# Designed miniproteins, single chains, continued (2), part 94

Each design is a single chain, and the fold is of that chain. pLDDT is the mean over its residues in the fold that is shown.

## One batch from the design tools (miniprotein)

Design m7266
Fold by ESMFold2-Fast:
Structure m7266 (fold): chain A 98 residues (1-98)
Amino acid sequence: SMERELEERLREALAIPDEDERIRRLEEIIREAAEYEGYEIKILVLEGGKEENIKKNAKEFLEASEETKENNILGVVLAKDLDLEKFKEYYEELKKEK
């Protein structure tokens, strides 16, 4: 099935050690699979590193998740150099403001 093939390809891509190559392949696979299945998608690429970027990324993710939910669009997030613990802290803080 396409779903099983997608899962295998995503698993292979997630194992790529080079972060830029991994993100590039993930974006390609996801976009191609969405077009094949007839899904409207929004792909958000988050670049971490600096603390300001992590906070900005958390805000962009929250806004994108609201937009995709409202419009019944499949949302996908790809992250580079992202400190997941700090991202989660900022995301939770932003959610409390709602």
Scores: mean pLDDT 75

Design m7267
Fold by ESMFold2-Fast:
Structure m7267 (fold): chain A 83 residues (1-83)
Amino acid sequence: SLEQYFEELLQQFDQVYAKIKEQIKAAKSDLEVEQLLGVFEVYAAVLLTVAKNLKLPQSLQEELKKKIDEYIEELKRLAEEVK
């Protein structure tokens, strides 16, 4: 189902977020942090585009966008803390 596919998508997205978060904590330079943020933002933008192209229900697209915005905001806060 679309709901099951969406749950799997969110689970995978959560795993990518967790990995990037740990990589930022272990980063050895500001450049590495900025590159990791950039990679995550591109990945998130691709996921949102895929959701729109698959014509997922608007409520699920909004849930994904909210999670994307939250994760990007948290990673940006972490990036400032490790400087």
Scores: mean pLDDT 84

Design m7268
Fold by ESMFold2-Fast:
Structure m7268 (fold): chain A 72 residues (1-72)
Amino acid sequence: MEKERQEEFERRVRASLEAAKLVKASGPAQVDQVEKQSAEIAKKEGLSDEEAQALGKASGQAVLNGANPPRA
């Protein structure tokens, strides 16, 4: 995935997650929803299933870490 396309995609995902108030996801269901939504948006933008899955996972993990930083 090209950096420029990734950055544009991240902006759209971030806006969507902020609108849904998922940037503070802390429950397993909310994290799963963030990952699925991000992956679906990526697939609609023309990314492969693998790339969409990776971006969805990264987006979910970033939200989780931002809202609930790991202990220690």
Scores: mean pLDDT 61

Design m7269
Fold by ESMFold2-Fast:
Structure m7269 (fold): chain A 75 residues (1-75)
Amino acid sequence: MKAVKVDLEALKEHAISLGMSEEQAEALVRALSERAGRLTDAEIRALAERLGVPPSTVRAVRDRVEAMIAAGEAA
Protein backbone atom coordinates (compact mmCIF):
# COMPACT_ATOMS: atom_id res chain seq x y z
CA MET A 1 0.00 0.00 0.00
CA LYS A 2 1.19 3.51 -0.82
CA ALA A 3 1.01 6.15 1.90
CA VAL A 4 -1.53 8.85 1.04
CA LYS A 5 -1.23 12.45 2.23
CA VAL A 6 -4.09 12.54 4.72
CA ASP A 7 -3.87 14.55 7.94
CA LEU A 8 -5.50 12.15 10.39
CA GLU A 9 -5.37 14.67 13.26
CA ALA A 10 -7.17 17.36 11.20
CA LEU A 11 -9.83 14.83 10.14
CA LYS A 12 -10.26 13.69 13.75
CA GLU A 13 -10.76 17.31 14.86
CA HIS A 14 -13.31 17.80 12.06
CA ALA A 15 -15.26 14.70 13.17
CA ILE A 16 -15.20 15.90 16.80
CA SER A 17 -16.57 19.28 15.65
CA LEU A 18 -19.51 17.35 14.12
CA GLY A 19 -20.34 15.87 17.56
CA MET A 20 -18.22 12.70 17.70
CA SER A 21 -16.11 11.62 20.68
CA GLU A 22 -12.34 11.30 20.25
CA GLU A 23 -12.58 7.48 20.11
CA GLN A 24 -15.41 7.58 17.53
CA ALA A 25 -13.51 10.16 15.44
CA GLU A 26 -10.28 8.11 15.56
CA ALA A 27 -12.07 4.90 14.51
CA LEU A 28 -13.90 6.66 11.66
CA VAL A 29 -10.80 8.47 10.36
CA ARG A 30 -8.79 5.23 10.48
CA ALA A 31 -11.48 3.30 8.56
CA LEU A 32 -11.75 6.03 5.91
CA SER A 33 -7.96 6.27 5.58
CA GLU A 34 -7.62 2.47 5.14
CA ARG A 35 -10.28 2.57 2.39
CA ALA A 36 -8.91 5.77 0.77
CA GLY A 37 -12.32 7.32 1.40
CA ARG A 38 -14.00 4.74 -0.87
CA LEU A 39 -16.89 3.38 1.16
CA THR A 40 -20.14 2.02 -0.27
CA ASP A 41 -23.49 3.25 1.13
CA ALA A 42 -23.81 -0.09 2.96
CA GLU A 43 -20.34 0.31 4.54
CA ILE A 44 -21.17 3.91 5.55
CA ARG A 45 -24.37 2.73 7.28
CA ALA A 46 -22.58 -0.17 8.99
CA LEU A 47 -19.78 2.11 10.24
CA ALA A 48 -22.29 4.76 11.41
CA GLU A 49 -24.26 2.09 13.32
CA ARG A 50 -21.06 0.68 14.87
CA LEU A 51 -19.86 4.14 15.98
CA GLY A 52 -23.33 5.38 17.03
CA VAL A 53 -23.28 8.43 14.73
CA PRO A 54 -25.57 9.56 11.87
CA PRO A 55 -24.65 8.27 8.39
CA SER A 56 -24.59 11.93 7.24
CA THR A 57 -21.68 12.57 9.66
CA VAL A 58 -19.73 9.62 8.23
CA ARG A 59 -20.37 10.91 4.69
CA ALA A 60 -19.18 14.43 5.61
CA VAL A 61 -15.85 13.12 6.96
CA ARG A 62 -15.51 10.73 3.98
CA ASP A 63 -15.97 13.62 1.53
CA ARG A 64 -13.17 15.51 3.32
CA VAL A 65 -10.86 12.46 3.07
CA GLU A 66 -11.70 12.08 -0.66
CA ALA A 67 -10.85 15.76 -1.23
CA MET A 68 -7.51 15.44 0.61
CA ILE A 69 -6.57 12.28 -1.32
CA ALA A 70 -7.58 13.85 -4.65
CA ALA A 71 -5.45 16.93 -3.90
CA GLY A 72 -2.47 14.70 -3.04
CA GLU A 73 -2.93 12.57 -6.19
CA ALA A 74 -3.26 15.65 -8.43
CA ALA A 75 -0.02 17.12 -7.08
Scores: mean pLDDT 72

Design m7270
Fold by ESMFold2-Fast:
Structure m7270 (fold): chain A 56 residues (1-56)
Amino acid sequence: SSENVVNEILEELDLPPQRRQLALEIYNSYLNIGFPETLARKMTVALLKVEVAFAG
């Protein structure tokens, strides 16, 4: 499920559970535009790394 993938991403990136909803929305956005699950996961990880680096 998308929740399981997102939970794995949060653990992988050592992100707090408060970021779960953001990660889920990013992951589902990539799935909704037709990316396969493996690519959607990779893109979500990449975007979260950028968001964490530049978030205020």
Scores: mean pLDDT 82

Design m7271
Fold by ESMFold2-Fast:
Structure m7271 (fold): chain A 97 residues (1-97)
Amino acid sequence: SMAREEARKLVEEMEKLDEEEALELLRRREDWIFSTLPAEVRAKLEEILARLSPEEQEKLRLLVAQAELARLLGLGPDADALIAALERLAAQIEARK
């Protein structure tokens, strides 16, 4: 698929960079990566992001972007596993209040 090809190219470009530069490239590509997420995962992510500080939002966005790249390459979690992980995170956030 075109999304898989773009994900492969992005990962190959990231492998040529140091860790800081790779994370910055990932941040610049977050909008595209999130556009590839299943609608159910996107909805759950937006719900959780609204409950987090800006710093926590950036960290969660990076983790989800990495998970989605892995999913597109067939190496990472499926949509159901991502939703379950996000629901566990939401429960942990609620428990801390």
Scores: mean pLDDT 82

Design m7272
Fold by ESMFold2-Fast:
Order: structure tokens, then sequence, then C-alpha cells
Structure m7272 (fold): chain A 98 residues (1-98)
């Protein structure tokens, strides 16, 4: 399972709760990338972005949050360009807050 492997990698660098939200964000971004309905895609993206914010908030340190965001960015690199851009923008916004 792709998400199980990502969860295990994230748990090495952050809390279980932060890792779970990061995996949720990637899963929702992948569903958004596969969605042909713009409204469904936007709702999935909004949920993915909210999950990224929660993952950062639940991270035990600034360093662990940065590593988590880098792994999320890597996990979405091959998705639809519009979905990737939205996720990368959300990541950059969270990095600016750190």
Amino acid sequence: DKYKKLLEELEKVTSREAAEYAVRAVSLAELASESTDPKVRQALLDSAIASIRQAVDLSPSVESARVLLDKVREAVKDLDPEVRAAIEAAIDKELQKL
C-alpha cells in the first residue's frame, strides 16, 4: 500500500497524528487529480490543504514540519499540474509561517 509506506516514512520524522494528516492530504490531492468535476476537485483540494495545515500544527518541531512538507511535495510531484500547483502553494504558505 503506497499510503502505508508514506505513513511509515513520515512517522520516523514526525508525530503519528501529523503523519496521518499528511497522508490524508496526499490521498485527497490524488483524488482531486483524478476528478473530472471542477467542483469535486476544488472540494478535495480544499480538504487536502486543510490536512496540510493540521499536519504542520501537529508537528513536534519546525524541523519535523519542514521534513513533512518536503515529503508531501515529493509525493504530489507527478499529479495534475493544477493540483500540484495548489498543493505547492499551500506548502509554501505553511513554510512562510515557520
Scores: mean pLDDT 85

Design m7273
Fold by ESMFold2-Fast:
Structure m7273 (fold): chain A 94 residues (1-94)
Amino acid sequence: SMEELKKELLELIEEAKERLEELIKTSTDPVLVQRARENIERLEELEKLIKEDKLSEEQIKSLIAGLRTVLSIEDPEQFLLALSILLQDFEKEL
């Protein structure tokens, strides 16, 4: 159902935000920290779109698949880069 898809996407967004918060706490690179903060803000805008029912089923499924792939990346810098690309590609289709 759409509600189950929305719930799964929100859970993946929360996992991504938690990982970005950990990166902010542990990184000594101010550029990496700033990019992590920017991605948290982008994820919060995405949460708003989900809660306001502004996304299609296809968009939600695409984001679930993309976030699952991104979250499987163990390296923090590669994770951050992949997440940034995923969100940029999504934002271009809005």
Scores: mean pLDDT 90

Design m7274
Fold by ESMFold2-Fast:
Structure m7274 (fold): chain A 113 residues (1-113)
Amino acid sequence: KEEKLKELLEKALKIIDEVIELLRELAKKSEGEVKELLEEAVKRLEEAKEKLKELQEKKDWEGALELVRDIILFLEELIKYLKKVDPEAAEELEKLKKELEEILKEMEELIKE
């Protein structure tokens, strides 16, 4: 179980890296309040990524699940904002969020076993 949970969390971390890169590229093309919001989102996701790695080392799989759920909720709010500002970016972020949701579901099923 632990090996499979570790593999799923590594996949989640990879998707989070893709989200961070997308938001960094958007921030470079943005100005003012939009840029500040995107830079803050990147910072928050980088902090969440570090915390996920710590939870993985501690084998706190329940804590990792809760943090992945929190990240998904954060992305949901960010997507709602971006739909008004950059609809194409919102669509790309929605795809990454769905991939993260599938990983969360697989992790939940493994923990129930």
Scores: mean pLDDT 85

Design m7275
Fold by ESMFold2-Fast:
Structure m7275 (fold): chain A 132 residues (1-132)
Amino acid sequence: SYTEKGREYLRQNRPEEAVEYFEKALEIAYSTEAATNLMEAYVLLERPEKALEVFETIKEKTAEHYLNAGRAYYLLERYDEAIEYYEKAIELDPLNLTLWLEYIGFLIELERFDEAEKVKEKALKINPNFFD
């Protein structure tokens, strides 16, 4: 399928070609999987406005969608919105260590060290072994 070919291009670090195949998939029939992968491809291409346009087409949003929206807002330097969307991602998938690490890393990059420490403390309350 076009969605499978698009994912293969993402695995090969070819997000421009991946976009073409995900767009072709969506032209045939709307698919949440194709839209999800298209959104990720636009984030990888540093095209945050296009990633957010795709985000708005997704009716049932998962932690992955909020994570990619947070990344898009970060690329736009809209940091308060990026924080809100990272927090929504964590709320939907609180056992996902990768979400916590990315959010903490994001706060450190912004030099929000006190907020990063509080987020780390929240993560450790959910799973004391997260950072072992």
Scores: mean pLDDT 87

Design m7276
Fold by ESMFold2-Fast:
Structure m7276 (fold): chain A 90 residues (1-90)
Amino acid sequence: MRSPPVRWTVGGLPVDHVVVGSGEARTLEEAREIARELLRRQEPRARELARSHPESTVLALGFGTVVDEDGRVLARVTRLRLFRGPPPPP
C-alpha cells in the first residue's frame, strides 16, 4: 500500500537553525511523532551544555515542520524547555 510521503524537518537549539534531522513518513501522524521523538532525543545535549555553564540558563527551542510532496505545511511541532545549572538529584 502506497501513500504520498510526508517530509519532516527538525531544527533548534542549542544552536541557531541547525537541522537536527529530516526524512519521510507514510502518514502525517507518523511524521509528527518522529519529529517529537527527535526533539526529545536532543534534550540530553542541551542539558549537558547547561551543566558546563551552571550560572546560565539554556533555552532549548525545538521546531519541526511536516510537509507533503507539494510542499504544503501539514503540521508544526514545537518543544520548549529550559535547562539551568546541574541536573536535579535522582
Scores: mean pLDDT 55

Design m7277
Fold by ESMFold2-Fast:
Structure m7277 (fold): chain A 92 residues (1-92)
Amino acid sequence: AEELLRKAEEYLRKAEEALKAGDLKTAAEYAGAAALYAVRALELGDKRAIEILRRVVEILEAIAAASTDPELKERLQQEAESLRKLIEEAEK
């Protein structure tokens, strides 16, 4: 799981950098990659992934708030909601 957490952190940083640059599409793609690696780590029992997933939710919401594209907004909101549900279940 360590390698998966490292990859999730790398992609999360890339998503944050892309968002700061105003590249919302690239930021969303990197945030999605970070979520994928963090979810895989969580599935392997590594609860350290929960904190990474919380940060991914925050970045997805920030990208959605900055976007004027209705399809991107809807997709990101659905992704954030799904991840929040996973976090809630993992904390039980």
Scores: mean pLDDT 85

Design m7278
Fold by ESMFold2-Fast:
Structure m7278 (fold): chain A 59 residues (1-59)
Amino acid sequence: SPEELGRRIGRALAEAGFTPEQAEKVAERVADHLGLTPEQKEILVEAARKAAEEVLKER
């Protein structure tokens, strides 16, 4: 699902030391590459940002 993919992207990037803003940008590119609808893209991007923020909060 877009949400699950977003969470995986955000978590992986945050664990690698990237910011939530960088995770959001990567998720935007992934959504565009996959041809997602605007609604699906928003879900993916927000999930990636939130997952990255959660990882960084616990560091």
Scores: mean pLDDT 83

Design m7279
Fold by ESMFold2-Fast:
Structure m7279 (fold): chain A 78 residues (1-78)
Amino acid sequence: DEKLKQVDELVEIIFNNPNEKEVNEAIDKLEELLPEVSLEEKIEQYEILLERLKNSSKVNEDQIKAIEKKIKELKEKL
């Protein structure tokens, strides 16, 4: 699945790239790829990403806050 591969690549950028602009662009692209899944599925995928980010040795607090804000915004749309 081409979309799953793109999602994995964007997740790797979010986790491993120290460049805030590239991370924000990756988050935006990830959200754009996810519109074909339900809001519930989007929330689940972001929650998985958040857990992985919190357990990463390369964790950035600003990245965690950005994902938490996105999850909150998606939950408000339910």
Scores: mean pLDDT 71

Design m7280
Fold by ESMFold2-Fast:
Structure m7280 (fold): chain A 94 residues (1-94)
Amino acid sequence: SEREELLKILDEEIDRLAELANASENFDDQVLASMAIMGLSVTKLALENGRISVEEAREEAVRFLRTMLENAKRLNLSEELIEALEEGIRRIEA
């Protein structure tokens, strides 16, 4: 189902961000990745519990990740983190 597909995408993005945070020695990269994980986890939980629709979850996740991406670029954070955020947005919008 579309809900199950979005939940899988959210899980894969959370896992990618967690791997980046664990591998990074840069504190700002770790903090922003952790914030992104938290926001996506809240959206995932709301979708799993039927509190929001698939469309609402997609819109919230994309809006949140775009804010995280803008902050990552302003702070000159790692290219790997920026790429992960950009790919996450692309996959969620599809």
Scores: mean pLDDT 90

Design m7281
Fold by ESMFold2-Fast:
Structure m7281 (fold): chain A 66 residues (1-66)
Amino acid sequence: SEEFEKAVEEALKNPEDEKAWNRLMLAYSKEGDEEKFVEAVKEILKKVKKITPHTLILRIYLRDKE
């Protein structure tokens, strides 16, 4: 959906902003596509320079799946 795509773009622009991550998670709950969400999270995490508790947990979770 456009809402999900916009949330991904905002998180890519502001990968350290927890508000952008909250928006992405809300958009995912409406979209329901886990594969799209996982791929988006991987791309955003590549751009993260500062680790927050939320991004650290997601990074560990994704490593377990790889």
Scores: mean pLDDT 69

Design m7282
Fold by ESMFold2-Fast:
Structure m7282 (fold): chain A 96 residues (1-96)
Amino acid sequence: MKYIELGKEALKKGDYDKAEEYFRKTLEIPNVDPRDKAEAYYGLGLVYIKKGKLDEAKKYFDKAAAIYEEIGDKEAALEAEIDYGLALIKDAVEKL
């Protein structure tokens, strides 16, 4: 199983530290597939949302969206933007 799949599994299990490690390992692979690179950045965005670090999450979602746009996956690029927006709304609502 690829590091990207291990990162997704760790994220699903709530192991955010392992998820971050696996997504970072994906980004360290020489000539990694652009889609895997975008998914790794997207996964880091989700990890940082769960850690309450919205500014870091935005940075990674922006990197993922840029790569998804470059490879023509407009739906995945939009999904990254939507997930960040929903996280902002949830954070604001929980503080009310």
Scores: mean pLDDT 83

Design m7283
Fold by ESMFold2-Fast:
Structure m7283 (fold): chain A 58 residues (1-58)
Amino acid sequence: GALREAQKSARDYFARGSVLEARSAAEKTLKEGGLTASDEALSFLVNGDLEGALKAMK
């Protein structure tokens, strides 16, 4: 789903050493999937915490 795709995008950019790009990629992927992410949820996704992101998104 969109959340897992956002996590994958975030991980790819984070592996390149770009936290800002990882966050932007995750936000873009979530918006493409029809989801709106909070700053807290994006932080969890960048750190690879899918469960934390789900809880932060309501």
Scores: mean pLDDT 72

Design m7284
Fold by ESMFold2-Fast:
Structure m7284 (fold): chain A 88 residues (1-88)
Amino acid sequence: SSAEEQRKKQLELELSKTLLRTLALLEDLRLAGKITEEEEKLILEAIKAIIEGKLEEARKLIEKLKPHVPELAELLEEAVKLREEILK
């Protein structure tokens, strides 16, 4: 396998780890009562958009989340960057 194939596999692993961290933080915030049902829905829609490669849709959802849940928005932005590199 080429160095490019290995880099893409590493990026896919990093994306998976970042999305798992996002879901773990989401669960923690939900249990702490620090997130609304509407914010949770936007986060799940952003994750779905990232997985589906709909990065423009994901960015718009993340912008809506930034003022309310900045830590989750930051993780989602990292996931978008990783997904963008995979799609190149």
Scores: mean pLDDT 88

Design m7285
Fold by ESMFold2-Fast:
Structure m7285 (fold): chain A 90 residues (1-90)
Amino acid sequence: AYKSTTVKEVEVEEGEVLRVTVTNKGTEDATVTVEVILDGKVVDKATLNVAAGSSASVDFTITESGKYTVRATATGATAKPTIELELSIV
């Protein structure tokens, strides 16, 4: 399978909600695995189906303050997906 990986960092406080938005800029649908990482450990994870040219979001409730890494791995059937990753605190 064709895979692309996008990584962003964010500082989050305990009790905040981390919203991860994935935009698929490609021409085919993608399956995107979003991993939330603290101190090298995956603490939360979601899988999104993101249609060509569309966006999907997932919210994670943060239980420990820290600097988080968000890693999005997108899988396409015929080519590597082109995705954009946006992080917000809500």
Scores: mean pLDDT 85

Design m7286
Fold by ESMFold2-Fast:
Structure m7286 (fold): chain A 81 residues (1-81)
Amino acid sequence: GLKEAAKYAEEAARYAEQGDFGKAVEYLGKALGLAKKSADKETYDKVIKEASKALEYIVKGDGKKAAEYLKNAAKILEEEY
């Protein structure tokens, strides 16, 4: 459900802050998979926007900024239950 998706997004943020971008992307993928199945289109579109920004910062090696966007995605998922 969306709370589980939010927990995966929170884990992705934690790994991004640690510089473990492989695990950050893995957990973000799990969050997005659950969000696609459980969220309405508006909520999913908001999550994808934040996820896309997080991925841009992961590519740049900026784990702290990536984590900020991943935490935003988690908050969106938590609020839409």
Scores: mean pLDDT 86

Design m7287
Fold by ESMFold2-Fast:
Structure m7287 (fold): chain A 71 residues (1-71)
Amino acid sequence: SRLEQRKAALLTAADINEVGAETSEKLGKKKAEELPEEQEEEKKKILEQAKKEVELARKAAEENRRKAEEL
């Protein structure tokens, strides 16, 4: 049914958002680690940006799961 298709699509979107959050965290940490110690402020900015991306992706995943649950 179309309801089952919409639920599947929302759950898939949520899973993609979760993978996105994990990827953003890992890439952010790796980029920060690749910078020399003299660039501590730049490292902090990279980590804060990654943190923000993780928060947004997790929020999107939660929203998609709630929408799927309501169907």
Scores: mean pLDDT 86

Design m7288
Fold by ESMFold2-Fast:
Structure m7288 (fold): chain A 104 residues (1-104)
Amino acid sequence: MEEIEKIKKEFREKLKALLQRYLTPEDVEEAMKLFENGDLEKLFRLIREKLTPEEAQRLFDEIFSLMKEYLEKLREIAKEHGNERLLKEVDLMMSVLDELRDRL
């Protein structure tokens, strides 16, 4: 499904641009690698280590906002195409994201 691939690409581009506002080019490269590998624990550790607590919190809030926007776009496509599996998966991911945000 090319439409999902486009949304995924746009998300990656926006995430990289967001990280570039807070981190050095070397740290952005490492952060993107950690994100793509699903190593969120190391990613969050990197952010906390490289930024002040206030800057880290702002970046986390912006990452969560961007992820929510991404998931909402996927939800819209799932509704348009009657893809009940994707819709349930997105709703679950949104719930997990809200819980994760409260723990950081």
Scores: mean pLDDT 80

Design m7289
Fold by ESMFold2-Fast:
Structure m7289 (fold): chain A 91 residues (1-91)
Amino acid sequence: DVLARLEALAAELEPAFERAVEAFRAMPEEEQRELLEEARAEAADLPEPLRTLRGVFVLALRALERAGAPAEELARFRAAAEEMLALAEQL
């Protein structure tokens, strides 16, 4: 059940991740570096593999924010990402 829910959340987040990747690639190198540093710092207190998952979610969220994504979309992404992290802890 946990794995099936993770797969469903991943599918739900896929379009937002695609947009986040596109937004990140469109950024200047300096801005990309700043976002990577922020993502690393916000995930530093977690063990692997949660550290990597948290970092990826933070990076995607910040990239969408910089691209001007609506607050509703950002809130939805954050909620789904937090649920995925909580489920991953059960594995």
Scores: mean pLDDT 81

Design m7290
Fold by ESMFold2-Fast:
Structure m7290 (fold): chain A 87 residues (1-87)
Amino acid sequence: DVVSKQILDAVENNDWFSAMHIIQYLLNSGKKMDEKTLAIAEEYVRALVQAGKYEEAVQLINRLIEAGNELSEEMKKILAEAKAKLA
């Protein structure tokens, strides 16, 4: 779809700012993401954890769940680990 292509094009150009804004727009719509968009959102979560931004990672994962997205087992483990780091 057009939105998934826009996110992929932004990532290919190292434009994470645009990719993040498209992801935020989709989250604010309350709709489930397609597989490609969800994979990019999961990559962003991994980048936040690697940067030590555990609070932001937890917030993003919770927003993905609230929007009805089915998260990978890796994301569920990351959520548990990030919550433990914040305790």
Scores: mean pLDDT 73

Design m7291
Fold by ESMFold2-Fast:
Structure m7291 (fold): chain A 62 residues (1-62)
Amino acid sequence: IKYFVNGMKAFDKGNLDEAISNYQEAIRLNPKFIIARTNLFFLYIELKKNKEAAEELHKLSV
């Protein structure tokens, strides 16, 4: 879960692009990593990326 931890650290520092990248990598390695997907969803909402947020929400609903 190294990428997930790195994503959280990046988010805490306000480095949102790095946080997104790390959460996406965590999901790539574990597609059912619900916590990483949930964090990515809320991060997209914060960035006003509603299309990307809706895509992650759809994957959480399956």
Scores: mean pLDDT 78

Design m7292
Fold by ESMFold2-Fast:
Parts: sequence; C-alpha cells; structure tokens
Structure m7292 (fold): chain A 113 residues (1-113)
Amino acid sequence: SPEMREELRRLAAEIDRILDELFQAIKNGDVEKAKELLDRLRAAFSRLVRLYDEAIAAGKVTPEQREFALETLRRVIEKLEELRKMSKDPELQAYLDQLIEAARLVLERLEAE
C-alpha cells in the first residue's frame, strides 16, 4: 500500500540518519554517544521488522515492498560492517557484531519467505 511504502521509507531514512550520527561518534571516539545511537538503531530496526511482519500477516506486502526491505537490510548490514572496521573499542565492537548478526538473521528469514 502507499501508506506502507511511506512508512518503510520513513524508517529507512531514520536508520540512515542514525548511521550517519554513529559514523561521526565512532570517528570522534565518543563511545557513550555511539552506544546510545546503537540502542536507537536497534529500536528503529525492530520497528521496521515488526511493521514488515505485520504487513505479511495481513497479506499486504507487494514484491516491490519486499525488495525495498531486503535492500534496506543489506545496506544497513554493509554500513554496520564498515563501522565495525573503524571501531577500536572492544565493547562497541561487540555491540556492532551482535547487531550485524541480528540483521543477517532477519535478512535470511525474509529471503526464505
């Protein structure tokens, strides 16, 4: 639906904004800010997954919406992996690794559908 497409794009834009802020926090060595941003990213990601699952259950997901969700997840994973390479803090590296693994599991589940 147009409403679902708009909501997915809004969530994707929020995720992109958080990732940009996270890049700056990691570059500046602001570990506490980076952890806060990772918590916000996890929350936004959970909202995206829940919205998509609700749409599937309602029979309202188009092939285009599915492809958009898959592309968004792949882009997020790629950016998180780049941030992981930049990070030198062990706790931040562990958080990034956990979030990357969670995102990959969701991607595998959506690709299997």
Scores: mean pLDDT 82

Design m7293
Fold by ESMFold2-Fast:
Structure m7293 (fold): chain A 55 residues (1-55)
Amino acid sequence: SPADEIVAQLLAARDQYGWSPEEFVASLEGLLASSRDPTVREALRRAIAEARARA
């Protein structure tokens, strides 16, 4: 789905740029607060949940 592609890109960017989990989540929460696109909002919520999940 489009949301799956966005989630994959966000997680890849985190790994590529070496953001801490805290920095990554804070950035995504800021984007979620300003976003009105339902697909983007779903992808951001999934990426935040994945970043918070235990390995």
Scores: mean pLDDT 79

Design m7294
Fold by ESMFold2-Fast:
Structure m7294 (fold): chain A 119 residues (1-119)
Amino acid sequence: MSSMYVSDEEAQAVTAASLALQAYDNGLTKEERDRLYAEAQERFGVTKEQFDEALKGVEAARKATSVEELKEIVKKMSPAGQVAVVLEAARRGLDISALKEYLSPVAQRVADAIEAARA
């Protein structure tokens, strides 16, 4: 029950994705998004590439009309973008289990954690 080791890559990807969701939910300006990135970089070492990919993931997932479109999106994204797609799809009530075979190990662990929380 103690010592769940979370890798820096996993923590960074989840942080980038969570902040990207917040940015879209609140309709944040470029300046406000840049501030969120700066804080994530300082606290968790999130890279600009991770944050930009997470923003793309949220935007793509919000535009997707089917799980089939989400599969094509995640296949083309980095781990941070895939985590963002999984989180947005999950909050919309979409079947994230259908995405798992196309996810990086980091994004698969996030999907598994979401499903466990729903069981």
Scores: mean pLDDT 80

Design m7295
Fold by ESMFold2-Fast:
Structure m7295 (fold): chain A 87 residues (1-87)
Amino acid sequence: MPASEERLEQARRAVERALKESGLDSAKVDHVVAHGDGVGVVVSGGKITEEVATRIALELARLGFTRVSVVGDDNNAFVLDARGRRL
């Protein structure tokens, strides 16, 4: 398994917190996948801006992820490093 169930749950909660702190109360985390130090997140129900994607990446970096992909329901995708910089 690429990541433990506990680590995936921690990642999901970190993303949910970042979304709520960004005022996206209607946004939901549809999918979280992780392999090694990489994590991908699919979000719907809210607009994901670069600021929100950066906040998500920084929260996931605290869990040891160095590459973060965030995909919104508008097919907008962000790929960021552990410092919240767009790749």
Scores: mean pLDDT 79

Design m7296
Fold by ESMFold2-Fast:
Structure m7296 (fold): chain A 70 residues (1-70)
Amino acid sequence: MKEEIAETAIEILKPYLSDEQLEELRKKVNEAETPLEAASIADEFAQEKVPKGVADKVRKALREILEKSL
């Protein structure tokens, strides 16, 4: 699940971020203790680095992953 969260965020963000930033995101998500924490980290990273419209897309995709796993 954490890997799915990382890959989903990276697929949305890769046109907007450098390879270094995407690798930082992957590391932070993989270091999370829970899938919910991983999603929160990815959401916060997107909110800080990309325009609101792109960040909102990441948030929605991550929410769908979490809902399917409950």
Scores: mean pLDDT 81

Design m7297
Fold by ESMFold2-Fast:
Structure m7297 (fold): chain A 87 residues (1-87)
Amino acid sequence: PTGGQLGGYRFNQQLYDSARRLLEALDEGVEKAVEVAKELLSTPAGNVAAGTFLAYKDDPEKAREALQDLADFSEKQAKNLQDALNS
């Protein structure tokens, strides 16, 4: 299918945005992060980010670390796919 790279780019952008939203919510508190995670469960990328947070919700330090790693990974993947689409 001709849209594979574009689909991957969009997925990784949404994954980055979802991870960032959860990191920002976690700065306000675990309860707010749970609320944001519930909203994100409706999208494929949001489901991955929310699942990552929920796996560590009882350990906010590890949750933050996992979400930061996810954000960094997805940002790099989106950039690499964007560069490939422009070359």
Scores: mean pLDDT 80

Design m7298
Fold by ESMFold2-Fast:
Structure m7298 (fold): chain A 96 residues (1-96)
Amino acid sequence: MDAELARLRAEYAALAAEIEAIAEEEGLDEDEVLARLEPAVQRLALLELRGLVLLAEREGAEREALERLRAEAERLLAAGYTEVRPLLERVRELLE
């Protein structure tokens, strides 16, 4: 679990740097910046969800927090991010 958390932190840092680089790129208008940021922001939400699920499994979480994680996983899945399916199953197990 600690090794998984360390990997998540490294992935988060790399993705945050990618988002900053896009936001600082000269010559893009607002719509172009938003179009480029949207996939990166969704990937960040996915990574944050992974971290929150891992912490909930390790340390526990309130039911309302778990229900918010489930709703976020369902939102990302509906948006086409099928890689959230294992996370959604993990949240469902925590809600038992």
Scores: mean pLDDT 77

